# Designed miniproteins, single chains, continued (4), part 51

Each design is a single chain, and the fold is of that chain. pLDDT is the mean over its residues in the fold that is shown.

## One batch from the design tools (miniprotein)

Design m13746
Fold by ESMFold2-Fast:
Structure m13746 (fold): chain A 56 residues (1-56)
Amino acid sequence: ARKAAEDIAAGVVTPETQAALDALTRRHGWEASQRAVRLAVEGKVDEAARLIEEGL
C-alpha cells in the first residue's frame, strides 16, 4: 500500500501499483482509485496509502 502510493507520487507505473489500484476499484469503485491517485500526486502519500490498504 505505502510503496504503491509512493510509486504513484513519483509517476512510476509498476505491476504492484496497478494491482493495488485495480483492487481498490473492485472493492470501492473507480472514484476511490481516482481519489487515491489524486492524494498521492498531491504529496499526501500517507492518506493515499491508507485508502489503498482499505481496498485490499
Scores: mean pLDDT 77

Design m13747
Fold by ESMFold2-Fast:
Structure m13747 (fold): chain A 100 residues (1-100)
Amino acid sequence: SVSEKVERIENNFLELVPEAKKLSKSTRYELLAVVAEGLAEEKTEESLVEEVQKKFPSLGSKAELYTKAAIFAIKANTADRNEYPDVAAELKAKAEEEKK
């Protein structure tokens, strides 16, 4: 299911960048959602790093590392690019739930 894929994406992301556990769950899911949406739109890694830096300025120098880890985690847990929009939607839903 999409929910199971999102759980694997989050787990792999945190394995690659354990420091991201310091982020709130809502911020973590929003970051992963931004990257998944960008991948669905066929954005480059460089473009995604810039977008993450603009949307999450508090990440500072960590934005590039976190963006690259998010790209890897999403690609490792999806078989087809057509899955990216559904993954992004689920990540957005989880981000909104964690804000409550």
Scores: mean pLDDT 87

Design m13748
Fold by ESMFold2-Fast:
Structure m13748 (fold): chain A 84 residues (1-84)
Amino acid sequence: SLEAVRDTLALALEEALEYLKQGNFEEAVRILRGAADTAERMGHPELARWLRETAERVEQAYKDGNKEEALKIVEEALERVRSL
C-alpha cells in the first residue's frame, strides 16, 4: 500500500539525514538508492525515479561542497514522503 511505502521511505530518509549530519554522504546516497529500489519493488516506479534523482542531487551538492544544500534536499524529500 502507499501508506506502507510512505512509512518505509520516511525511515530511510531519516537515516540518510543522520549520515549526512555525520559527514558520511556515501552511506546517505546508498540509503537513498536502496529506498528507490524498495519503492520500485513495491510497485511505485515514479517514486523510485524521484528518489534516484534525489540521490543524484544530494551526491552532486555534497561534491560541490554544499553540505547545507544536501541536507535541505533530503529534508524536503522527507516532508514530501510524510505527506503521501
Scores: mean pLDDT 88

Design m13749
Fold by ESMFold2-Fast:
Structure m13749 (fold): chain A 88 residues (1-88)
Amino acid sequence: MQQQVQQLQQQNQQRIQNMRNFINSNSSTLSDSQRNSVNSVFDDFQNNVQQQFQQSQRSSPQRALAIMNDTQISIDNITSSINNIINS
């Protein structure tokens, strides 16, 4: 259980960092509209993820695992949204 939580947390943090790097690498090629949309959705996402990580640390291993799984789904959804904005 603890190892699964740690692995998912590490994976989630790496995915968020990769997303941030992807946004930064494409920022100069984005329109103002695309940049504003990406920044808005990513900022909201980061605030939610920070809250989820804090809740996970205060939870039982079983509940922490559930929170990490929910966070992973949220990362999948926001990654898709950002990719669609950047590649549109």
Scores: mean pLDDT 81

Design m13750
Fold by ESMFold2-Fast:
Structure m13750 (fold): chain A 68 residues (1-68)
Amino acid sequence: SLEEIQQKLDEFLEKVRDELAAYRRKRAAGQMTPEDEARYERIRKLLAELDSQPTLEQQYEKLKEFEK
């Protein structure tokens, strides 16, 4: 349902915003690994793609691709 899709997107967005904030703190401390940088860029690209999608269903399809 659209309600379930919205809930999953909201849960994901909250989780990745916290993750991005943690990566920014690691970068400021000079502790960011190449793996951290790769993950950070993947999340940033996904967030941009989600923001560009016109429907919730299309946003959810992008999320599913990212999680695989």
Scores: mean pLDDT 82

Design m13751
Fold by ESMFold2-Fast:
Structure m13751 (fold): chain A 66 residues (1-66)
Amino acid sequence: MTIDELTKELVEKFGLSEEAARLIAELAKYSNATPEEIADVLEKFYGVPKEKAREAAEYVIKKLNE
């Protein structure tokens, strides 16, 4: 799965902005970010509710490990 495909899925499934979705996809792929770190970024910088932020973060890590 490409970063562009993952970004589109995150926007469609979690209602994230394209900017937020692309950022967390890149953080997971290039920065070895944990689900906890990604969820924290979404919550603090993009105002995503904690439960949605964790679900999106876990989804990103899962998709990049496949």
Scores: mean pLDDT 83

Design m13752
Fold by ESMFold2-Fast:
Structure m13752 (fold): chain A 68 residues (1-68)
Amino acid sequence: STKEEAIERVEEVARELPGGEKPPPESTLESLRDAVEAGDADTAEAITREALRQGANGERLIEAAREG
């Protein structure tokens, strides 16, 4: 997968699934950026789904993916 595909996957998941209002932990944002930079769309999706389940804000996850 490409970095662009990984970003698209994060955006799709974050828009489809309910998140909360909590800022994602910095460790989560770092892991997400690393997965996106590597073009690992499956890992980026898994991190995004778990963060949303924990109540993380989807918009902040999308922003982090775009910065990776």
Scores: mean pLDDT 82

Design m13753
Fold by ESMFold2-Fast:
Structure m13753 (fold): chain A 104 residues (1-104)
Amino acid sequence: MESIEELVKKLDELEKRVRELSDRATAVEKEILARIRAGQPVSPELVAEARRLLAEAERLGKEILKIAKQLEGTEYEPKVMRVLFLTIATVSLAWTNVRMIERA
């Protein structure tokens, strides 16, 4: 198994990527909502971006969950829980963006 220190370092790198992805998903949400409010169609480029962000969020979520299981019961459990909750929120936002596009 990898060392706890190596797993924590990987978790930090993944947390940064999830935060960047969350910021992008939030920007996409604002663009979708603005277009819906204006009675404008959601562009094919925005649809492609929303779906790309969902796929990336799901991929990152799987990686984080594997690391989380390895750090279970360690002093890093609060950090793991924070990153997991951020990841769940990010995946949920990305899913909601795709569902808004499909139902608009």
Scores: mean pLDDT 86

Design m13754
Fold by ESMFold2-Fast:
Structure m13754 (fold): chain A 89 residues (1-89)
Amino acid sequence: DSDAAVRAQLQALAALLQQNRSASRQDVIQRIDAWMAQNQANGGIAHMVRHILRGDFDAAQAIRDAMMRNATPDIRQMIDQVAAIAQQI
């Protein structure tokens, strides 16, 4: 179930970001890179977060828009929650 996999990735990334809210952006980027390596199949969501943390908002927006086109309302809400947490770091 592709939707279940996407929800699981969004929940895992939200948890990682919340656990690291007080960390530097560089430390969070390193943790995202490690998470991507361990999870092998996570292109869009993790790359969106990395672009937000680097201040590359145009690239992050393009990835977000692409993910939103095929997302259910609950997944769209979860994507926005992950993006909001990343912006707070």
Scores: mean pLDDT 80

Design m13755
Fold by ESMFold2-Fast:
Structure m13755 (fold): chain A 91 residues (1-91)
Amino acid sequence: YPSYEEIRKRIEEELRKLGIFKPPEELSYEEIKERILEAARAESDEPEEELEYGAERSATYVMTLLRAIEEGLSYEETLERLKAEYEKLKA
């Protein structure tokens, strides 16, 4: 599986596709969510609730990975944290 450097690079590439050129340390959850949501609205006719939920899930994924990398968490610890963050969205 990819190293943390490879994961970080892939996240940075995906963020650039959304027009975000800031380093991960300067990114906010709201900025990532907003960019994903705007891109989804431009390309999809899905209901707003579906688009917002998808954007929340994607932003949570990106932010959780970036924070885990910043903290030096293991792959297993990162997955556990990601699962916990997704459960918060579900609740």
Scores: mean pLDDT 72

Design m13756
Fold by ESMFold2-Fast:
Structure m13756 (fold): chain A 73 residues (1-73)
Amino acid sequence: SHMEEEKERMEKADKIYEELRKRFPDVPELAISAVAIAAVNGYSKEEIVELMVQLGLSEETARELADYAFELL
């Protein structure tokens, strides 16, 4: 069902979040959460980078976050 699919995506986002937190401890939790959720919901790397830059991250850090999140997908 749609609710079961949403739960599975959120569980995957939680796993990506934990791995991103380990690698990027200095990045705000809100930004890491946004990357994890966007990645599991089919956002492109470029869309994630644009979102992260809008949240105040450097483009370099945003690209590293997006690249690693996609490795974890």
Scores: mean pLDDT 84

Design m13757
Fold by ESMFold2-Fast:
Structure m13757 (fold): chain A 96 residues (1-96)
Amino acid sequence: SEAEELLREAKELAEEARRQAARLDKTVATGAEVALQNIEEALRDPSDATSAKNAYGALESAARLAARIPEMADVARLLREAAEKAKEAYKLIVAA
């Protein structure tokens, strides 16, 4: 489904963000890991709107943390892009 495809794209972006964050800030790396767990939960049941909503919330939270650290501008961008994809997946699931 389109929602599942968007969640997979969000996962790829969040995995790259976590990889970069691991070298820069442990708190942001942990936030990205939590977001990845929420994305994986959403992917286990792509019809579950709550899981998709939790995923984009976690991604937005991690992006805000990264945005406060100048060296993590790329990490913040990746997390924001992932959050937008998870948000679109959530909208599609709710509309279905």
Scores: mean pLDDT 88

Design m13758
Fold by ESMFold2-Fast:
Structure m13758 (fold): chain A 80 residues (1-80)
Amino acid sequence: MDEIASKTAQEVAKLLAPYLPSDEVAAVATRVANALLKGDVEKAKKIVKDAAEKAGMPKEVIDKALKVVDKGGKEIEKAK
C-alpha cells in the first residue's frame, strides 16, 4: 500500500510541478499520499483539485491528475 500511495503522489507531483512552486507541490503530494494511506480517495482528489484550480491549471491537466489519484486509490483498495 505504501508503494502505491508514494507512486501516486509522485505522479501527481510531476503533473503539478510546471504550475506550482516546489514547496506547494511537495505539500500537495504529501497530503495526497496521507489521504490515500487512510483510504480517503475523495479527500485526495479534493486536495489535488483545490490546489490545481487555485493555480489556474488547464482542465485537461487537472483531469489527468484526478485520474491518477482514482487509479491509485483503486489499487490500494485491492491490495488487501
Scores: mean pLDDT 81

Design m13759
Fold by ESMFold2-Fast:
Structure m13759 (fold): chain A 77 residues (1-77)
Amino acid sequence: SPAEEAMERFEALVRELEAALNDPSTSDEEIQALLAELQAVAREIVERFGDDEELMERLEALVRRLQAVLEEARAKR
């Protein structure tokens, strides 16, 4: 479904960001670009599928995990 495709894209970007944050050769500019893309995909999901409560709960859980990963990375950078 289009919703599952959008969620898979978001999850793939989260994994890409986690890998980038664990790579000391990744620039701050590259991290910011990935964050901007994550924000754009999240916005698309909310705009298109915001009435799907189960999907919104899944997205919120992924966003909370993303925030925790970013907080940990900021403590080391």
Scores: mean pLDDT 82

Design m13760
Fold by ESMFold2-Fast:
Structure m13760 (fold): chain A 100 residues (1-100)
Amino acid sequence: MKEQLEAEAERIEAEGEKLKADYDKQVNDLRTSAENVRGAADDIAEEALKKGNTEAAERYRQGAEGSVAFLDSQAAKVKAEGDKKRAEYETKAQELRDKI
């Protein structure tokens, strides 16, 4: 029945939207983790500065940059997968509607 195919298409679209939202949450969690890594490095660097060790402070910040770059790269990959999954679900829903 046309009504069953339309209902299934709507269900698939809703599932794709939910998956996209779950991926977007993972992206935000990774970005928050990157900010936390920067914040922790800044706190440790500030303690080194209080002890007069400017070179150690810079080393802590530089060390954190590698971890931040990794988390930013992971966030970009998760975002791309979420966008791809949503597009796949939208295509499946459209294919069902095209059969109506």
Scores: mean pLDDT 86

Design m13761
Fold by ESMFold2-Fast:
Structure m13761 (fold): chain A 75 residues (1-75)
Amino acid sequence: MITVSPVKVAENDGEKIYAAVARDDEAGALTVVLYNEKGELIGTVAVDRAGNGLPVSPEAEAAARKAVEEFLKKK
């Protein structure tokens, strides 16, 4: 099952960055998706609980992207 965190907002150099974390319980992976305030994908990173890099799960990435896109659409 994929669980998505609430979207986090950070400000870097006067520009807002939106982040969502999708946890894939079956893969044991955390997928982090970063968007700019225009709704453009900046980057995607997948890590295990120890912070080691992992292949990105397509399902987790899609869930995290959807969470950020819906957050931006609502705001």
Scores: mean pLDDT 76

Design m13762
Fold by ESMFold2-Fast:
Structure m13762 (fold): chain A 80 residues (1-80)
Amino acid sequence: SAVAELLRLLAEEIARRLPPHLAEPLVAAILAADEAALQAHLDSLSPEEQQLVLEALGAAQREVAERHPELVAEAAAELN
């Protein structure tokens, strides 16, 4: 699905931007589309680490949207 492909691309961008201890749980949660696991990971981090993760997420989302705008539109249509 377009959602699954978008999540894969997002996970790859995040893995490039963060150290493994921050990236690995985040990537696992994204690929599983597991919002509870994502939230639990964020809640386990210090405020400084949360800021790094949020900045990396924002940068990854922008990069994926710029390179794959059609895929973003298809994923949005799947989600309603």
Scores: mean pLDDT 82

Design m13763
Fold by ESMFold2-Fast:
Formats: structure tokens, sequence, C-alpha cells
Structure m13763 (fold): chain A 96 residues (1-96)
């Protein structure tokens, strides 16, 4: 069902963005080294990592959303993968 997939995708995107922002804020040196490695790799995964880093540092949610969309395409995530991922996030939140 398209509505359920859309909600699952939105939940995964929000959780991913929050995790990226938290990682950049709590481990800035490690993240900077990862960005440098990504720039040297000059591959699709590296480009996604750079977009995520820039979006998190600048507070540009549009860059973070673009990075998420590109990451999903690179990983070949299906509608079913999105639904399962959303269920895992809900289970984790319930365990807190």
Amino acid sequence: HMAEVKKAKEKLKKAWIEQVKKTVATNPEAVAKTKEAAEKANDEAGEIAILAYEGAVTGDDELLEEAFEKAMKLLGLTDQDLLEGAKEIEAYEKSL
C-alpha cells in the first residue's frame, strides 16, 4: 500500500537524519576524517557521505534528504525493505 510505504520511508528518513546529525555533533574529528576519505575515494558512496556531512554541518535538511534518496537507490532498497526498517525503528523506540 503506497500510503504505508510513504509513512515508512518518512520515518526512516527522519531517524537517519537525526542519527547523522548526532554523529557529526558527537564525533566531529572522526566524521571529518571519514569525509576526507570519501573525497579521496571519489565514488558514488563517497558523494553520498559528503552530501550527508555538509547537510548535517550546515543544517540543510534538503541536502540530507538528497543524500538519503541517493543512499536508498545505491543500496537498492525495496518498498518491503522500507516497511521492515520502519518496524525495527518502532521496536527500538518501544524498548527505550
Scores: mean pLDDT 76

Design m13764
Fold by ESMFold2-Fast:
Structure m13764 (fold): chain A 70 residues (1-70)
Amino acid sequence: MGRAERRGDTLVLTVTSDEDLTLTIVNDGDRPMVVTDRVTGEQTVLRPGEEVAVHIPAGETRVLEIRPAP
């Protein structure tokens, strides 16, 4: 199950699954964005047209923040 919340320019995705899940985040915008995993602390900068895959193990909850790069 996933939940998306917008907080200003930041999109927060909360994802929980009973099975292994790979979530692909794609930057379909025209400016760079930063994807931060709040649980692992990993950050990835996505330029326009780039994507990142996030693996979420079964039974874990991840919280991903997506915001415009400065």
Scores: mean pLDDT 78

Design m13765
Fold by ESMFold2-Fast:
Structure m13765 (fold): chain A 78 residues (1-78)
Amino acid sequence: SKKKIQQAVSRLTGAKIAEIGTEFGGRLTVERNRQLAAQSTPEQAKVLEEQARKAEEEAERGREEGRRRIKEYEEEEK
């Protein structure tokens, strides 16, 4: 039905936007913290590296969630 197709399209669009937003945010955090670490004391550099690692893990989790939602849509077409 057209209603089910429209709902599926909206869900896929939402999942893709969430995936892109999470990856973009993660990359910006990693790059910024790398720049700050180069300019910082050894102690601050460790904190910034930990923040960058956490941000990268968060971004990866968001990408996996987005891919999972897309795969769920594909399975609904069985």
Scores: mean pLDDT 68

Design m13766
Fold by ESMFold2-Fast:
Structure m13766 (fold): chain A 70 residues (1-70)
Amino acid sequence: SVEDIVEETKKKLEDLLKNVDTLSVEELKKRIKEIEDLITKAQEAGAPSEELKELKEIYEEILKKLEEKE
């Protein structure tokens, strides 16, 4: 369901953010790609804009951390 995709994506985003400093750039990029695929699936499935906004806010924070490592 859309709710399951949103919850899975949110958990992966929160877990990634917590562990961002311990992951290699290669591992971080792999996990980011997985999350991007999940966000796309949630959007295509019709997830509410408010939920997509929350996911994107965490995603943007992770991208900032990736830029700091590069």
Scores: mean pLDDT 81

Design m13767
Fold by ESMFold2-Fast:
Structure m13767 (fold): chain A 83 residues (1-83)
Amino acid sequence: MLEKIREAIKAGDLAEAIRLAEEELERLYKEGVVTKQQYLALSAQILGAVVFHVLGDEEAAKEQLEKVIKDMEALRERYEKER
């Protein structure tokens, strides 16, 4: 999933990248990879990317989405290493 989000960012399709990021975050929460607090924090960060995209700040939107992807990737890696 994270790879598909990166592909959407590369294609300049920020609406699709946001949708995929929300979908991956829901999956991580359902699998127990992220806590409720982490889910809410990452959800707020995705909303920040939505706001930048709506305002036409595509660079800020991309930067915010890349940060969300890195945070989700780090949480998943930490979860896997603790097994």
Scores: mean pLDDT 83

Design m13768
Fold by ESMFold2-Fast:
Structure m13768 (fold): chain A 90 residues (1-90)
Amino acid sequence: LEELLERLREASERAARLGQQAAAAIAAGKGEEARAHAEEALRAGLEAARLLREIAEALPERREELLAIADRVEERARGLGEKMLEAAAA
C-alpha cells in the first residue's frame, strides 16, 4: 500500500510538472513541444487514476470512495489533455 501511495504521489507530481511545461510551451508558441508535454501529462494523469483503482482494491473499506476519486481524476486528465492538445495545435 505504501509503495502504491508513493507511486501515486510521483505520478501526480509528474502530471502537474508536465502540464506546467505544456502551458509554458503553448505561451511561447512552441506547438510541437507543447503537444509532447501535453501527451505525457495526460499519460501521467491516467496512471494516477489507475493507481487509485489499485489502492481501492487494497482498501475494501474505502473502495467506493477511491473508485469515485479515480473516475474524477481520469475525467479531469482527459478533459485537460484534450484542451491542451487543441491549444498546442498550430
Scores: mean pLDDT 82

Design m13769
Fold by ESMFold2-Fast:
Structure m13769 (fold): chain A 80 residues (1-80)
Amino acid sequence: EEVIRKRLEFAGLLPPSEEELQKAIDEIKKHGIDYVRKKIDELFEKAKNATLEEQRKIVRELATINYAIDLVKRKEIEKK
């Protein structure tokens, strides 16, 4: 949580807003984690041929998605 925020700030990236994070959580709940994993793979492929500016946006999106996955997994564990 705080470690991810500080890591993004240290890299000069803006942390995701609560709205961006909630949208990522909603996508995981609607389409499942496999859909989101495929999206992550597509973002990695885009990053290989991307400019530095595009790579920064991709890294921020990847961090947001990974954080949302961790939050969803934690809530699933707490319910069981």
Scores: mean pLDDT 70

Design m13770
Fold by ESMFold2-Fast:
Structure m13770 (fold): chain A 57 residues (1-57)
Amino acid sequence: SDLRRTLLTLFAGSSETVIEIIQRRRAEGLVAPERADQLIAQNRADIEALRAEIEAL
């Protein structure tokens, strides 16, 4: 449905924004590098899963 595609796209965009915030905080020393890398990997996995769902629509 159009709503599903819209929501999946918004969720993917949200995860991209979170990655940018984590990268900035990592650079500023506000987050441990290992923790930042784990969170970035999780958000990237979420983006790929959301993109796969959009492609399946």
Scores: mean pLDDT 84

Design m13771
Fold by ESMFold2-Fast:
Structure m13771 (fold): chain A 79 residues (1-79)
Amino acid sequence: EAEANREALRRIAELARELGASEEVIEGLERVAENADDLEAAQAAEAELAEIASKDREDAERVQQAALLARPAAEAAFA
């Protein structure tokens, strides 16, 4: 469902904030969450978080794991 997908992306955005991501990126992820009616939107959010994590290096794996947790909800919304 779209609601489940939005919640998953919102969790990713919260993790990005904890890792010191810029407000612009977080705003972008929130916009994706609002329009998360497809898997492509969720994957785009995952890619952005992975890129942010790679810049700070320390918590890159944690961001990746959060994105993976969001994936089942995104797939459910698409299916």
Scores: mean pLDDT 58

Design m13772
Fold by ESMFold2-Fast:
Structure m13772 (fold): chain A 60 residues (1-60)
Amino acid sequence: DEKYQAIVDALRKAGVPEERAEEAARLYMEGFSIEEISERVGIPKSLLAPVIQAALDSLA
């Protein structure tokens, strides 16, 4: 899944550990909001939102 891998790679480049990046990407693919993912994974929304947006923009 191109979206999953792009989100994982973008989060890892932003300094998020691999396991946490994979969990965040999985939750996004399952339809969780950025706010819910931030709360569950412990990544600040201010980091999570722009990184996921950049990953999605890289696929467009």
Scores: mean pLDDT 84

Design m13773
Fold by ESMFold2-Fast:
Structure m13773 (fold): chain A 75 residues (1-75)
Amino acid sequence: KLKITLKFPDGSEVTFEDDDPEKVVEEALKYLREHEADKVDPRSLVAAELRLIGAELEYKLTGKDVEATIELKPT
């Protein structure tokens, strides 16, 4: 499974978990786009997107469970 937890500057957390890594990344990116883009540092948003892609690739290449927590910094 791939498990991603997003932590936001307002203290909210959202977790996405599935055996389909593309679904996890798609849902996490959709959440970032719809809810939090205006409240976070653009650099941390880019870093989060790169980390999501990296976690997807790690899971696809290794076939092992991957868990990542991504903290987003305030603007």
Scores: mean pLDDT 79

Design m13774
Fold by ESMFold2-Fast:
Structure m13774 (fold): chain A 89 residues (1-89)
Amino acid sequence: SLEELVKELEELDEQIKKYSGTDPEKARELQAKKDEVREQIRSQILAKLDEINAEVDRVRETQSREAMLEHARRLQPEVEKLKEIREKL
């Protein structure tokens, strides 16, 4: 879903370039849709971060060393991916 939204954002950028010289009104409509997609991406990033924080809190409550190590390995790539998506906004 996040990957689909990022792809839509890139496709909208290409369409805006195409129509900016030929149809300025359509270019403005596409820009508005792009702003909407950016907001959807931000919302999903926040939801994913909340999910990650909830998992961290759950693992801390159990105090399992094995669970802590597995969680650390899982969290780093996910956080890095979310950061990369945010940088594209």
Scores: mean pLDDT 80

Design m13775
Fold by ESMFold2-Fast:
Structure m13775 (fold): chain A 84 residues (1-84)
Amino acid sequence: DALRAEIARLVKRGLEHSRKGDEAYKQGNLEEAIRHYELAAEDFEQAARLAGQLGDEFTEGVLRVARAVSRLNIRILREKLERS
């Protein structure tokens, strides 16, 4: 259905942003990495909300973990930038 298709689209885009964030971090581009992780966190948050609306608690839980990881990466990198 349309809602499950939207969840799949958001998950794919979030994973793509996470990978781009990891690549930027490996290149030492912390600001670019943060931007990508922010986009990933937004996509995972939206996907988790939609999964919750479907009553798919397992998928919602997995996506909340993915969002938390993206947010942790943002916090760590922002701390590194502030101390630079």
Scores: mean pLDDT 90

Design m13776
Fold by ESMFold2-Fast:
Structure m13776 (fold): chain A 56 residues (1-56)
Amino acid sequence: SLPALPDEIGELILSRKDLSLEQRHQISLAIANKDFETLKKLVSEEILEKVKKFYE
């Protein structure tokens, strides 16, 4: 299942036209689980910072 994401973060992920549906799902799971190690490998530093601020 896809976890609920803030519109801002979801919009950033959806704007990544280079990502497959599987990769987007993996990113969403990493965000939900606060798995910043996995997220760092899959997303830009800009998106990573936004996710960290969300959990601040």
Scores: mean pLDDT 70

Design m13777
Fold by ESMFold2-Fast:
Parts: structure tokens; sequence; C-alpha cells
Structure m13777 (fold): chain A 91 residues (1-91)
């Protein structure tokens, strides 16, 4: 996945419940040669996340210029649907 994103030159949106988690994931992706932007939304914490919160966070990532959004396995279904609606790739 990460190698494919780097080869395609896509800007990847990272969704996390805290700034610290978002920054850590963005730094990891950038270290791998992937351009990344973080989206912080407390509503997407694993313990409390709803499909609606995931869809809203994906929409915000697309508005921030993300061309692909990194989806945690727990949110893959709702995240992929939201990514399609926003015109970005769910990965």
Amino acid sequence: MVKELAERGLKVGVIAPTEEQAEALVERLRAAGVEAVGVVDPAVAEDTATPEAVREAVRRAAEAGAEAVLLPPAFEEAGREAAEEAGVEGV
C-alpha cells in the first residue's frame, strides 16, 4: 500500500482522534516518501467512532486536498463509502 501511494504521488489524508496521533502517522508516511495531511477529529476514536463520524472526517480530509485517505481496518466499510462520495481513494 505505502509503496503504491509513493509511486502514484498521491496526497494521503490521515484521520486520528488527537493531533499527536495524526502528526505521528503523517511523519511515518512522509518518511516513506508519501505526501500526507492530518485530520484531527475526536469523534473517530476507536472506542466511540460511528460511521457518520468517519464519513465526516473523510470529507474533511478531501477538503484539505487529500487524494487518498488511509482507513483503519475498523472503519474500512464506512470510510470507503465516504471516500467514493468525496471523490478520493480509500486505502
Scores: mean pLDDT 74

Design m13778
Fold by ESMFold2-Fast:
Structure m13778 (fold): chain A 86 residues (1-86)
Amino acid sequence: MRIEELRRRGEEELERLRAALEAGDLEAARREAREVAEIARELLRLGAVEEALRLVNEASQALYDAGEFELARELTDEFDEILREY
């Protein structure tokens, strides 16, 4: 995947995550958070570290704002593990 495509998909998944949280759909929120983590991982593989960090930070902030602290922690922990490999 190219960085531009991943950035666009990341923005789309952030929108879906925010919509799921607004609706109280935790199953959808979990799926979208996992997709955000996957996109961030691919961005890191391509060397787009700043884009990956921004995406994860925005997703975790949305989760915190919605009171989903455990999901935010899971997302940041998963990303930290991936980041340690690079």
Scores: mean pLDDT 81

Design m13779
Fold by ESMFold2-Fast:
Structure m13779 (fold): chain A 68 residues (1-68)
Amino acid sequence: MLPRLDREQRLEYARAAARALHEVAEVVSSTVPLPEEIEIPDWLPPELREELEEGLRRYREALERNRR
């Protein structure tokens, strides 16, 4: 079921995640040292967790690709 969060809160989290991903992608292309591990908060509601997990997964894929 959908979490009972304000639309603004959901948008804030989505925007924060999107900005973090964009910033990380830009930093990766700049060859800046980045953390290999990013922990997804366990307190996230399932819906937001999916969005953040997908974004963070792309970040890890970029790191793994750079490793090879």
Scores: mean pLDDT 57

Design m13780
Fold by ESMFold2-Fast:
Structure m13780 (fold): chain A 61 residues (1-61)
Amino acid sequence: GPEHRQRLITRAREEIRKNPFFPEELEKDILDGIAAIVDGVDKVAERNAKKRGVPLEWVPK
């Protein structure tokens, strides 16, 4: 869900920022990639939960 997505993006950004020589353009691409992966996982989890009638921890009800 949105909370899990925000926490994961925040942690990834903090990890990248530990390297002061990391290119800003690559930071953006990596964060966008992580967001896309999380959104894809959430979409699959939501679809699967709806089919089974079972709430998963990141699927809103």
Scores: mean pLDDT 70

Design m13781
Fold by ESMFold2-Fast:
Structure m13781 (fold): chain A 87 residues (1-87)
Amino acid sequence: MDKEVKEAIEEMVELAKEGRTSLGINKFLLNIQRLLRSLTDPKEIENVVELAKALIEEAVKKGDLSQEDADLAIKGLDRILENVLKE
């Protein structure tokens, strides 16, 4: 789980550096959604989203991702979490 989340964020950061921010965010959200849908425990689902948010905030602090792009990615994560937890 941690490896998949880290790899998804690293790909998003690399695409953002290439000026392909929208593609990077969309691929990141699709990868996290697939991971979350493979999980059955709501606590594990919440922990994956919390880890993803923490790593996004770390990328902003390092200057690898803009705050605006981070906010879009986090908003997408919240929407995915809401949909996955609804059944």
Scores: mean pLDDT 84

